# Designs tried in a protein design run: designed miniproteins, single chains, continued (2). Part 81

Each design is a single chain, and the fold is of that chain. pLDDT is the mean over its residues in the fold that is shown.

## One batch from the design tools (miniprotein)

Design m6800
Fold by ESMFold2-Fast:
Structure m6800 (fold): chain A 76 residues (1-76)
Amino acid sequence: SERFRAELDVGALLLAAVTLLHLAKKYGMSKEDIERAVKLAEEALELARRHGMSPDLIKAAEQVLKEAKELLEKAK
């Protein structure tokens, strides 16, 4: 089903974003890699909202996006 695929996509996007942020904080990744983390988190949040996923998952995606944007701001 489309919902099942969307749930997998959201999970994969969030895992990728969290992993990139973890690496960026530890190893000083490039601005471009931080921008990728922002895009992944934004896509995950949009999909989660569009498919009416749990409030906890939406809040988790919002938190990841906030952290990614804060890190990007410091890299500018």
Scores: mean pLDDT 82

Design m6801
Fold by ESMFold2-Fast:
Structure m6801 (fold): chain A 92 residues (1-92)
Amino acid sequence: MEEKVKELIDKVSELANELARHGYDVEAALALIFVAIAKNDLERGDIESALESVKRAAELIARTFEEGGLHDLAKKAREISEQAEKLLEEVR
């Protein structure tokens, strides 16, 4: 479980950096705050809170890319959000 959560944190972090490369600096900064919270929660063993933060970051990234017309990147972010939700159902 922790390994899967770490993989999702890494993937959402990469997309947050991609968001910054496309000029969405504010949204990228907000997504990276959620990534930092997720990393901290995971290190403390709070898997549920870590997954909730990953989902929030991914949803923000997906919405921003979709509004920007970057549909392939938005789809990748949605897939991360869906994977985080599925893992949340397993830990609840």
Scores: mean pLDDT 87

Design m6802
Fold by ESMFold2-Fast:
Structure m6802 (fold): chain A 70 residues (1-70)
Amino acid sequence: AREHYERGVELFRQGRYEEAAEEFLRALELDPRFMEAEMGLALVISSPELPEELSKRYLERARAITQAAA
């Protein structure tokens, strides 16, 4: 979980928002209560560089992961 989070942070710093989102989602799949990964994903999907449709799909995927763990 943390390894994917750290990679997501690095990708975000590089402006690679789609890849950063995928890494944060992978961290959430491994640990649905990983708050740092949830916050990282929220930061990525609120970025103006990420297409709105793609942000929506990432949000839907994150909700499915966290909902299943509720």
Scores: mean pLDDT 77

Design m6803
Fold by ESMFold2-Fast:
Structure m6803 (fold): chain A 68 residues (1-68)
Amino acid sequence: SRAEHLDRLMEQIEAMAREASKTLSVEAVESSLQGLLRGVEADPRYSEEEKERLRAHIEEIIAELRAA
């Protein structure tokens, strides 16, 4: 389903951020995540609700990286 697709995508983004944080600086990982956020917001294929959900998740990951 579409919901399962979004859940999987969010899971993959989180996993990639955790893996990247082992070898990259927090600044580099944050920059990459900000790029993903801009891409999601600019993509007309996502609904407004889907964009909001993905944005919130990416912003949460960035906040966790900053808190570490």
Scores: mean pLDDT 79

Design m6804
Fold by ESMFold2-Fast:
Structure m6804 (fold): chain A 85 residues (1-85)
Amino acid sequence: SSDDVLSQIDDMIDSLREISKLSDPKMKAALDAQARYLEDLRRRLRAGELTPQQASQRVLSLTLTFLDSLMKGPDAALQALNDLL
């Protein structure tokens, strides 16, 4: 349901914001960018601009792209997130 997906997105945003507070500046920038992407996704889902399935697919795509980028280093992770914004 939309409520289940919204709850998952909210939990992810909260986690990213908390980790960001403890992170070095480069990692903080990447985490803050990911949180902003999820905040926009949440807004669009609440507005009915996305179905729950579409939102879930975008969350999965973001997660996989970010994880792949982390294997290449923090600069690659930040670049990948900036390309999504």
Scores: mean pLDDT 78

Design m6805
Fold by ESMFold2-Fast:
Structure m6805 (fold): chain A 99 residues (1-99)
Amino acid sequence: GTQRLRDATQRFIDYAKNKDIDGAEKAFKDLGKAITDIITDAGKTKTPDQYRKINDAAGDLGDAATDTIIAIKNGASDKTIQQLIDRTDRATQRLIDAY
């Protein structure tokens, strides 16, 4: 459900804000599972057009979270990390709205 996606994203954001790479990577795995479950359910229950919107939004979320981890690993500025966290949060809301 969308609540599990919100909870997984919040956990990821909390670790990312603290620059906890190990925590962020574990939370990213949990987030990936939540995204996969949404895509799997959408493929069974949604129209082709709605499925495409959900799949596109899921991809954007995966990309934003991946970019956030890479930025932390590369020692990016706090401003850059916060912008990527904000992108991850917006992408999560977009996926929830599409679902």
Scores: mean pLDDT 88

Design m6806
Fold by ESMFold2-Fast:
Structure m6806 (fold): chain A 65 residues (1-65)
Amino acid sequence: MSKEELEALAEGLANALETLSPEQAKKEIEKMKEKLAKEGIELKVEEGKGVTLTHGDTTVYVPIK
């Protein structure tokens, strides 16, 4: 996966999480972690702060608004 693809994915996740309640966000984060792990992508979310995606040696950070 390219850096641009990771950035687009992180941006989409950040936008989605901003629109969800804390309970819904927790469920979505767990679901996405499982899905992304199968693709070799590590998802780290700091609630109300930002989304970090790591694939191999590529790391992308997108702040939540």
Scores: mean pLDDT 78

Design m6807
Fold by ESMFold2-Fast:
Structure m6807 (fold): chain A 60 residues (1-60)
Amino acid sequence: YKEEIERLKKLKENIEKAFDKVIADYQARGDDETAASVKKERDYLLKEMDEKIKQLEEKA
């Protein structure tokens, strides 16, 4: 599971950066409501990924 955990940590970092770009794009269009929704989704996904990493560590 260590290799999968490492990949998930890297994926988490990439997701965070990707979401920042998406949020900026929606804000540039004046779609502040969607930008706020994307921010909430980002925070939710980051928390879910942290929990999944913990679960993989516990499944060892």
Scores: mean pLDDT 80

Design m6808
Fold by ESMFold2-Fast:
Parts: C-alpha cells; structure tokens; sequence
Structure m6808 (fold): chain A 97 residues (1-97)
C-alpha cells in the first residue's frame, strides 16, 4: 500500500470513528515514508490522538514522544515548532499522570 493510499484510508477511518482501523492505516502510511520524512511527525501526532480515543494511553504517549523527537531533529527552531513541542510535552505529562 502506498503512503498516499494508506493516508486516505486513515482519514476515512478517522471520520467514521473506526479508531483501531485508523491506527492500522496510519502505521502503514508511516512505514511507507522515509525515516527522515517530516510528514511522519504529523502522522505520529494523529496516531497518538487515535490511541487516546481508544484509551490506550501508553501507546499514545509513545507516538507523541516519537513525534517530539522528530520535531527536535528535523525542524528549525521557530515559535511554531516551540509551541508544538510544548503541546506534546503537556499531552505526554497529562497521559502519564
């Protein structure tokens, strides 16, 4: 399955509130992208959000931490990047409480 095809199926599953199916397609999309592709950051955030809906908080935290690590490695420091990192840190702290 191509990254584009997997992403379309993930979007459909999210819209239909099929959270487990959404995670499966997000995983396929992530796997189809190069390891250093910035698009992986946003897919990992979406994966974390879908795991939160499933109440799988450990998996959600793992996805958010992976997104945070990619942001730190691949994005230039900016107010937008700093705000996104702060948002991820707040999410992680709340879910690990």
Amino acid sequence: MSASEALREAAKAIKEKKYEEAVEYLDKAIAALPEDDPARIYLLISRGEEYEKLKKYEEAVKAYRQARDLLLRNEAPSPATQARIAWLDEKIAKLEA
Scores: mean pLDDT 83

Design m6809
Fold by ESMFold2-Fast:
Structure m6809 (fold): chain A 84 residues (1-84)
Amino acid sequence: MSIREQIMAFLRDVIARKEELLKKMKELDVSKSVFDRFKETLKRAEEVVRNPERFSDKEIIKIEMEVGAFVLGVKTLEVVKKRS
């Protein structure tokens, strides 16, 4: 119900879909550097989910924004490649 709880729910959902998202990025021929950055961002998200009390609201929001940018990027590339 809090904004923090909503962000935590989002991060848990993305982590649960980690293998699916990584497979999609490979299928979309994403560069190695972008793929590696996403893997590192997921590791940071996993740490936030494991120890949420060690992170400020600003840090949690920043990680949510970074994860969200990758998820949106994957969806955008899927749409573009389907229409190309």
Scores: mean pLDDT 80

Design m6810
Fold by ESMFold2-Fast:
Order: C-alpha cells, then structure tokens, then sequence
Structure m6810 (fold): chain A 72 residues (1-72)
C-alpha cells in the first residue's frame, strides 16, 4: 500500500541520515542498494537525495524519493 511504501521510504531516509552522520559507509551502501533495487531509484536521484540530506533538508529528500517511486 502507499502508506507502507511511505513508511519504508521515510525509515530508509532517516537511517541514511544517521549512517552519514555516523560515517557508517557499509550502512549507507546497504540503504542505497535498497533504494535502487526495491524502489527503483536511479543513481542521479540518489545523488540528489544524498545532497538534500547533507543540507539538512530531510522532508525534501523524502518527497523526492516518494515522487520518483510513484513515477514507476
């Protein structure tokens, strides 16, 4: 369902933020793999999400991931 998808994307973006903050490259790579393989996000979209997270723009990162997933 869309609610379950939104919840999972929100969880992944939150975990990605924490992994970046903690310099946990293994966890960053794992989350990126799930965003690519499960949610179908392109490398370009993931780069934009990472930049938004680094800028502290968590809600924009979540919305971008959700919108790109909904295009599929």
Amino acid sequence: SSLETDARISELIARLYQAIKNQDQKEVDRIIEELQTVFGLSEEVIKEILELIRQGQYPKAFNLAREEYEKV
Scores: mean pLDDT 82

Design m6811
Fold by ESMFold2-Fast:
Structure m6811 (fold): chain A 94 residues (1-94)
Amino acid sequence: MELEELIEELERALEEGDWERAKELAEKILEKARELYERALEAIKEGRFEEVERILELLDRAAEVLAKAEELREYALEVDIRAGILRIQKAVAK
């Protein structure tokens, strides 16, 4: 499942109060965010900054939705930290 789809499903689960589903989706979002983070690091090395920008937009959206629930704040923090590292790496590479 694409990260965008996982984010939409998490928003629905949170609105419905389906905490079990929300936790499952948050774990999948974190796994996908870690995958995209590694892809973005490689893209920075190769000068593919447009791809990095797209990945950053997805990570920002994921962190925003995860931060809506106190119990998912740890997941939101990890995604935010990874996005911050990518921004620093991108700025230094330019």
Scores: mean pLDDT 85

Design m6812
Fold by ESMFold2-Fast:
Structure m6812 (fold): chain A 103 residues (1-103)
Amino acid sequence: SAKEKLESLPKVPVEKFLEAYDEFMVAYINASGPERTEESIKEFEKKGKELLETLRRTDLSKLDEDSVINLLEYIIEKSEEIGAEELKKEAEETLKEVKEYYK
C-alpha cells in the first residue's frame, strides 16, 4: 500500500522539511516574478521535487494532515502556473499517497 511504502522510507527530521519548504518558496518567487529566467524555472522544479521527496521522508504522523494536503495542493497550483508539468505530476502522485496514508 502507499502507507507501507511511505512508512518504509528512511526518515529525516522535520527541520529538513521546513528547510526544503523555505527553499521552494524562494524558488517560486524567482520563477514567478519579472526576473524569471529558464534557469529560475529549472530551480523551481528542482526545489519542488526536493520538497516532495523530503515530505515523503518526513514522519507524516508528526505533521498536521490538513496543512500537508494544503501544501501539496499549493505545489500543484504553482507548478501549473509556472508550467512545471513534471513537478505537477509528481505532486499529484504524492497527494494521492499522502491521502491514502491518512485514511
Scores: mean pLDDT 85

Design m6813
Fold by ESMFold2-Fast:
Structure m6813 (fold): chain A 89 residues (1-89)
Amino acid sequence: SEAARRAREEQRRKLLEQLRRIYERRYGKEYAEAEVKRFEEERKLADQFLEKNRDSTIDQLRDALKNAPTPTAAVTLGLEIAARSFEEA
């Protein structure tokens, strides 16, 4: 739902702000900003990888998992496999 999507986006924003503050305190502002950008880019890659495999069968998704570009993409695809397996049951 839209409400659930907004809630997840707010939670993500809050977590990214907390991570930025932790990194800024420990490593400085420039490093913190670079790391936040890396997290956003990794998320975009995970979303794109999932979208690319939207029409795949469960077996094809399992094969695609071996070629996941990041650990985040692998986890995202793994959750999709679990969700589709549940729907087929």
Scores: mean pLDDT 74

Design m6814
Fold by ESMFold2-Fast:
Structure m6814 (fold): chain A 61 residues (1-61)
Amino acid sequence: MSLEDTLAAALQFARNATPDSKVEDFAKLMSKMSPETVAEFQKQLEEMLALLKEQLAAALS
């Protein structure tokens, strides 16, 4: 539930964000979340990034 909201917001930022300028907006969102949700969001992003890298490699071969 809470993770869905943070993920949806992160996707919204990703769609319209420049790397530097939107980092501050994303930080604001994270600061409004509970520390537990922020930590879980970090883990989810790291896992998703690693998975995407592996899936891109697999898709290429």
Scores: mean pLDDT 65

Design m6815
Fold by ESMFold2-Fast:
Structure m6815 (fold): chain A 96 residues (1-96)
Amino acid sequence: SLRKKAAENQLKLLKEELGINSESFEDFVDEAIKKMKEMTKEERRALASRILALAGDYLTPEQAKKVFDKIIEELKKLGEEEFANALRKVYEQRLA
């Protein structure tokens, strides 16, 4: 589909921006999380939001939920609990 192809192309560009060489979306998320630990608060929040948007367009709802839960948990571990809780509310509203 055109939507999935557009999301796939955006993922390729994001991988290039971050210098991530990954074979799957799951591997990309794991490598992106590692890079989030070295980012500023602003960069980390922006990257998390971009990953969640791509997951929603690229993956099935079930797969996207797994990526979302993983990103939220890692943001909380990095001290971004307030932002993580805000993202969870936005995601719940989007699914309703």
Scores: mean pLDDT 81

Design m6816
Fold by ESMFold2-Fast:
Structure m6816 (fold): chain A 80 residues (1-80)
Amino acid sequence: AERLRDAGGYAIQGVAELSGPEGALAVMRGAGTGDPEAVRQAIRDSGAEEGLRRGMQRAGVTPDEAIRGAAELYRGVEAE
C-alpha cells in the first residue's frame, strides 16, 4: 500500500516536471474521481505519457502502478 502511494506521489511530481502545472492539475483532477482510467486519460490529454513511462522505468515502477497509486491517494482524501 505505501509503495503505491509513493509511486502516486512520484507520478504527480514527474508529470509536473515534464508537462508543467497544467499537466499535474489534469492528473490530480482525474485522480480525484478515484478511477484509474480517468487518471490515464488525463495523462494522455496532457501529453506526459511517454515521459512518465521513461521516468518510471528508471525508478523500477510501472506507469500503471504510478497511475493506480495516484488514484488511491486522492480517493483517500475524498473518503475523509
Scores: mean pLDDT 65

Design m6817
Fold by ESMFold2-Fast:
Parts: C-alpha cells; structure tokens; sequence
Structure m6817 (fold): chain A 118 residues (1-118)
C-alpha cells in the first residue's frame, strides 16, 4: 500500500544520501498535490529544520495527510471537526504513521507545522 511505501522510506532514512532524500521530497510533493486536487482540500506541512531529513519528513507527512483525506473523501469541515467513521479511520492511520516515525527515528529533533486550506 502507499502507507507501507512511506513507512519503508522512513525506515531507510539512515541509509539514504541527501540526493535520494531530495528526490523523494519532489516525488511526495507531486503526490500530495495530486491527492489535494482530487479531493479539493489541501494539508500543508512545513518544518523550520534546514535538513534533508526534515524536508523529507515534512513532505512524507503532508502526502499521507492528503492521501488519507482523499481516500476517505473528507471535507475541510470533517477534518476540522472529525465526527464520522471515515474521519476516525483517517486519524487512526495518521496516528499510526506518527508512532512509526518516533519508533524509526528515536533521535527526532525536527518539528512540524500544519495548515488546512480549501
């Protein structure tokens, strides 16, 4: 699945060159834009970290948020006020991703900011 591809990429961060991380950033930004356009809602994830890892993690998280919103057909209102089973599934999948990131990268120092636009 797409989530498994993202988890595998995150687990491989210590083995990747800066060039490989930046290539994945470009690929994930393109996927995030595609999912956002299909669903009409955009999550934006930014990081103040000026590192290839920080940029990659921001792009990966952004893509997963846009993918889950697209997959479950979530509106901006459902994202801001999650009361449906679809919103609960999306939140669960995103929560599982954040738990995985912390397990894969226990030294994680990067912080992330989140925005939603319609």
Amino acid sequence: SFLDEVREAIARIPEMTDEELEELVARYQKKADEYSKKNGVKFTVTTPANTPRGRFLAAAIETVLNYEAYKEGLTAEEIRNPRTDAAARALGAVGDLFRFVRQALPDLKETFDFEISE
Scores: mean pLDDT 81

Design m6818
Fold by ESMFold2-Fast:
Structure m6818 (fold): chain A 78 residues (1-78)
Amino acid sequence: SLADARARADELLARARELSEEELLAQVTGIVDSIADPEEAQRLALYVAARYAALSGDDAAATRLLEAVGRHIAARLA
């Protein structure tokens, strides 16, 4: 469910400093893949990127994460 995905995302973000950018991307991608509606998946990706930017202070890393997850969601629709 979206609620379960959101809870998993919040738990993941609490551990974000323990993960590499690549590990974080893989985990976020796994969470968004659990969401059937692409618009809900995109909204979760935006939420995660915004929270990651706030927690890390690294807007560039947050932008890379958002772009990578966005490409993954788009590929699922093709």
Scores: mean pLDDT 84

Design m6819
Fold by ESMFold2-Fast:
Structure m6819 (fold): chain A 88 residues (1-88)
Amino acid sequence: SPLEKLADELVERFKSILERLKKRYKEMGVDDETIEKDIKEVGEFLKNLGLATIRAEAEKQGLSPEEIERLIKRFNERFDKVLEEILK
């Protein structure tokens, strides 16, 4: 569906942002503990932004509460997996 594509595209975009941020911090000689803390904080901000975007677009398109919850679950599962991989 178009909204599943939107959710997937948001995850990929946020993954790219977080990977570039981690790389830049490593290039600047920032310690691993500080990188992990900041990536978690930025990741939480991006997750909340993505959830708000998906809810707003789904509501606009007239999706049922059950359909919205499935999209949110898909986004959360995919985003959490990406964040875990980046924090390795």
Scores: mean pLDDT 89

Design m6820
Fold by ESMFold2-Fast:
Structure m6820 (fold): chain A 89 residues (1-89)
Amino acid sequence: SSVLEKMAAAVETAIATMEAMVAAGASEQDVRGVALVTLHELRKAALEAGLEELAAYLQEQIDRMRAERLSKEELLALLRDVLARIRAL
């Protein structure tokens, strides 16, 4: 699916951006901001494409980020898990 390929590319770009931000000493808040925007954009794309199970999974990740104080490393791990899920589809 071209949608899944574009979503995977968006996650890969977000991970690379977040890794560069962490290396540059960016705050958890700034790294979190990139992750949250990425997840919301992915969820919107999943809903528009009728990928209901993926949209639900992405909502769970957004809810987790809001419920938990995730470190920069945990935020990166979360996006890597999202990438693995999209690639498995």
Scores: mean pLDDT 91

Design m6821
Fold by ESMFold2-Fast:
Structure m6821 (fold): chain A 78 residues (1-78)
Amino acid sequence: EEAERLREEGLEHARRAAEAARQGDYDTALSHLDKAIAAYEEALRKSTDPALQANLRRQIAELRARKAELEARRAAAE
């Protein structure tokens, strides 16, 4: 219910982050990644479904890795 809605919000932000990154807009991509991570973390806190919790933890870890990669690329670009 609420956790599913937050998961959908996180997925939308993750998609927008990927699109912005493909366009070289790293600031916009990082902003959307932060929103996606926040939405998934809130969904995880509100979820009582073990399968959904496992999926959310995996997606949070993946998005954090993508954020670190984009931050490194932005730093390398000077």
Scores: mean pLDDT 84

Design m6822
Fold by ESMFold2-Fast:
Structure m6822 (fold): chain A 80 residues (1-80)
Amino acid sequence: MPTVEEILAATDARLAELADKYNEAVAAGDWEAAKAYLEEMIALLRETIAELERIAPDDPLARAAIEHARGLIAALEKER
């Protein structure tokens, strides 16, 4: 089973890939692709929150990551 640290590392790596693709799409003027990558980032963050709440609800690292993810979702939703 994945640890909190493994989940966070995988999420961070995937977010970095999606952010790079989002920036490339914006630079190319491909607003449909940019929106799709933005929605994928929001979905990934929501899935990460749900997984962390399921496996480690009392872990301080998981709780801090959940709060940061919620803040990032709110920021990304403003770009919609």
Scores: mean pLDDT 85

Design m6823
Fold by ESMFold2-Fast:
Structure m6823 (fold): chain A 96 residues (1-96)
Amino acid sequence: EIEKMKEFLKELKEKYPEFRHVSPELREAFPEILGLDEIEEMIERGEIKTWNEFVSLVLDMALAVLVFSPEGSPLRKAAEEVIEEVIEFSKKLKEE
């Protein structure tokens, strides 16, 4: 599972470079959320071992962006797309 998490994370970072780091404003509102680079570091440290742990962290970040960002903003749209990407990839993994 770790290699598939790293592969998917790499795809997310390439498609959504704005989510590599949490903005200062978003971190003030949600101190516990992690950017994609921070999630990758946790995987490398062995702190994330399952797909469900990984998905929870990515979704927490995307949901925080979604609720914090104005309707129609590019950042909110990107957060919606990240949520869909996570759901689709998770379904494909369970089919294998």
Scores: mean pLDDT 79

Design m6824
Fold by ESMFold2-Fast:
Structure m6824 (fold): chain A 88 residues (1-88)
Amino acid sequence: SQEEASRLAEELSASLESGSDIAEIAGDLERSEYLRRLSELARQAAEAARQGKTEEAIKLLEKVKEELEKLGSKSGARKAEEAIRLLR
């Protein structure tokens, strides 16, 4: 459902924000900025899904999925794929 897709995107955003905070504490500012940007994309996807902007939400989630695959996060990429499936 749209509500479930939004929830999954919110969970992705929260996890990425946590990762950004940890990278910042470790002094890895480049990684912190990267993860914060990815978290923001996931947050925007959740909001788009909540507002019924289905095509926008799918495009944002596809970008998040691609970046999570590049990071080697199989679980994160699968969560993004599940959110996309719930919107289609």
Scores: mean pLDDT 87

Design m6825
Fold by ESMFold2-Fast:
Structure m6825 (fold): chain A 111 residues (1-111)
Amino acid sequence: LTEEEKKKIEEATELLREGMAAYQREEYEEAIKLFERAIELASQVDEDSVLRAAAELYLGKALFKQGKYEEAIKHYEKSIEIAKKASKDDLTAQAILEEAEKNLKKAKEKL
């Protein structure tokens, strides 16, 4: 990775952390903005990164909390797509995949 790509990953990771904290405080509008920025930066380095899969999952969760079920479904599906491309030995990707599939099912039940 270049120094610029490393900085983008570091910033995306911090944005994901801040978004998760906002989500825990039920500040869903703020969480969504932070997750969207994390996805933007992570995608500029690697569109199929586990970091992007995590940010897509959490964006879906925040949208679900706002009752935006169709939008949440799209982000859960993207998280699943990315997580499935990861190695079967990647425990983080496997955890994201399992949570995204569970949340996708719940969101579809709301439609």
Scores: mean pLDDT 90

Design m6826
Fold by ESMFold2-Fast:
Structure m6826 (fold): chain A 75 residues (1-75)
Amino acid sequence: SKEELVKELEKAKSLLEAVNVARKYGVPQSIIDEAVQVAVDAAKNATNGEEISKVDQIGIDKLKELLRTQGYDIN
């Protein structure tokens, strides 16, 4: 259910864990790929260790944003 996806996603500590939750609950691969691409782009543009340490969270935040716009995180 959408509620179970939200609960498991809130427990994810890495982008890999968040992606695995999204796949488990049948989130379209195109949405997952968009969130991962945002993290990849952030990693490529990182100039220091602090920016690198934020990459996973940037990807997770984008995945959550996309899920909200698709109605997965609403209800």
Scores: mean pLDDT 82

Design m6827
Fold by ESMFold2-Fast:
Structure m6827 (fold): chain A 61 residues (1-61)
Amino acid sequence: LEELRKKLEELKKTIEEIQSNMQRADEAGAEVRAQALANRLSRLVQETIDKLIEELKKKLE
């Protein structure tokens, strides 16, 4: 659970960075940076889900 909490905190920060970049969508390169952050967010979401599944497996034993 502690590991999951850290992943969720990282995910929250990544979302905030994406939102900030989207507010600057008119800046040169902002769209590229926003896409890179979106890719990082997708990876963090998948890792968090995998951690949750693993935790549930241990409880269902």
Scores: mean pLDDT 70

Design m6828
Fold by ESMFold2-Fast:
Structure m6828 (fold): chain A 77 residues (1-77)
Amino acid sequence: AREKALEALERAVRALRAAGLGQLADSLRAVVTGYLDAGDFDMAADTALGAARELERRGAPEEVVEALRRLAEAARE
């Protein structure tokens, strides 16, 4: 669970940085890593889904939104 979530997080961070959202990428890494380290997989998943919904609403690239949704899925496994 945690290892797959960390791999998905790194993919999401790379996608965010490629889209020019580096500050959001750094914030997301810190928050999600904190929840994963605490064993709070539901909050890690909710954080990723919240970011995905917000970015989709703002017209972010599909690759970014999909990477965040995959992170949420991996965190719940």
Scores: mean pLDDT 84

Design m6829
Fold by ESMFold2-Fast:
Structure m6829 (fold): chain A 91 residues (1-91)
Amino acid sequence: SEKLKEKLIELTDELIEALKNKDKEKVLEVETEAGVLEIAAAVFKDEEVLELAAELSEIAKKAYEAIENKDEEKVKEEIKKAEELKKKIEE
């Protein structure tokens, strides 16, 4: 599932950019697309992509809440988590 992994990297980059810009609408879009990737990974029994896509979805969800609550510290924490996730995907 090289294509699922490529899409996961793309979505992670989009999330990092959206978080730096505090773009709530784009964060929600990434959360939705990560959920679609989780379904695809489950269908293809790609447990690695399933786990990583679920982690991306959780980061996006928490980041959306942090932006909504204007919690600057929490937004920075979620950016760091997304950057760490990207490194995990690229290993």
Scores: mean pLDDT 86

Design m6830
Fold by ESMFold2-Fast:
Structure m6830 (fold): chain A 81 residues (1-81)
Amino acid sequence: DKKKKEAAELAVEAGEKLALAVVERADELGGTTDEEREELEKKVSPIAEKAAEEIRKLVEEGDVEGVKKVTEEALEEIKKL
């Protein structure tokens, strides 16, 4: 249960990190038009949804290392967009 709490706290941080990575990537691409934002959102949504679902399962298992890995992989995918 202590590991589940730690994993849950990391899951919250993961959500924040993913949101910030999207904002940072949008800024790096130099575009803030509605079309550019929508294109980025279409690419980010499946990454974020898959990561959130995997992280939820890992939190239930108390897999702290797994939560960190999935978060890092999702952040890498967003940075490559």
Scores: mean pLDDT 80

Design m6831
Fold by ESMFold2-Fast:
Parts: sequence; C-alpha cells; structure tokens
Structure m6831 (fold): chain A 85 residues (1-85)
Amino acid sequence: SNEEKIKALKETAERQLKALEDYVKMLKDLGYSDEEIRKRAENFLKKSIEYLRKLGKELGVPQEEMDKIIKEFEKRAKELIDKLV
C-alpha cells in the first residue's frame, strides 16, 4: 500500500538522522574542527537526500509525499548540525 511505502521512507529518513547525529558526535570526539565537522556533515546530508530520493522512487512513493519527507528530513538535519556543531 502507499501507506507502507511512505512509512518505509519515513523510517529510513529517521535512521539517516540518527546516523548523522552519531557521525557528528564521533567527529567531535576525534577532535575534528567545527569547520571540518560542518563540511563533512553537509556532505553526509547531500548524500542522504540523494539516497532517500532514489529509495522513494524505487519504492514508488508518490512524488508529493516523497518531497514532503525529504524537505522535513533536510530541515531536521540542518537543525541537528546547528545544535551539535
């Protein structure tokens, strides 16, 4: 069903947010500069958006719902980066 496809994409987006959080915290623990952490986090975000868009298309998620999920993911990821860096 469309609901199951949408749910799968949303759950994948949540996993990508957690992975981004863990990645930023790891880079901080390793002593990377705020500038380098931000650059790496932005690259992670870009690749995550590309992955989610590809997955949404493969799953057959309606474009409007996919765009909403990706926009919300990007917003939350940027807020997370600003909070942690």
Scores: mean pLDDT 91

Design m6832
Fold by ESMFold2-Fast:
Structure m6832 (fold): chain A 59 residues (1-59)
Amino acid sequence: HMAQLEANRRRAEEAHADRLAKSVEKMLKYTGSKEAAENIIKAATPLQKKRIEEVLKKY
């Protein structure tokens, strides 16, 4: 829209990306497979992908 609410959208995306990364970490601990994480990354935004990659790097 007029970009006035774009900052709010960005903060919401960051919060969602953090939650998604936690979900991926749980999946990795449960399954031990990175395939589940890769499937999530396919549908992820660049921000979400960055957060997920940070988790994957630790493993």
Scores: mean pLDDT 73

Design m6833
Fold by ESMFold2-Fast:
Structure m6833 (fold): chain A 58 residues (1-58)
Amino acid sequence: SEEEIQKILEKAIKGDEEAIKKLAEFLGVSVETIKKLLNNPNELTYLILKKLEKLKEE
């Protein structure tokens, strides 16, 4: 799941609309929110890491 999210993030940064949609669904936000966050990649990365920490079992 972490590796898959990393691949999705890389595609979204390159403007892949399907990857942007998948990130929006993963974070529980709108596609428009992800597009805004792509202009601030540090904040987007932080939100992804926070979501992964909450979903991590063990």
Scores: mean pLDDT 78

Design m6834
Fold by ESMFold2-Fast:
Structure m6834 (fold): chain A 55 residues (1-55)
Amino acid sequence: SMDEELLELIRRYAEKVAAETDVPEALMFAILEHERSRMSEEEKREFAEKLRQLI
């Protein structure tokens, strides 16, 4: 589902940020999950595409 795919992308991005910076994985995940929780299905699809570009 889109939610599952987006959650995996959020996880991957948070892990990459934590590996490359001093930002904790859990903090980055929490920030992105808060954004996701306020989105419609269409907005989630757009967000997933943006995350793929950032990863």
Scores: mean pLDDT 83

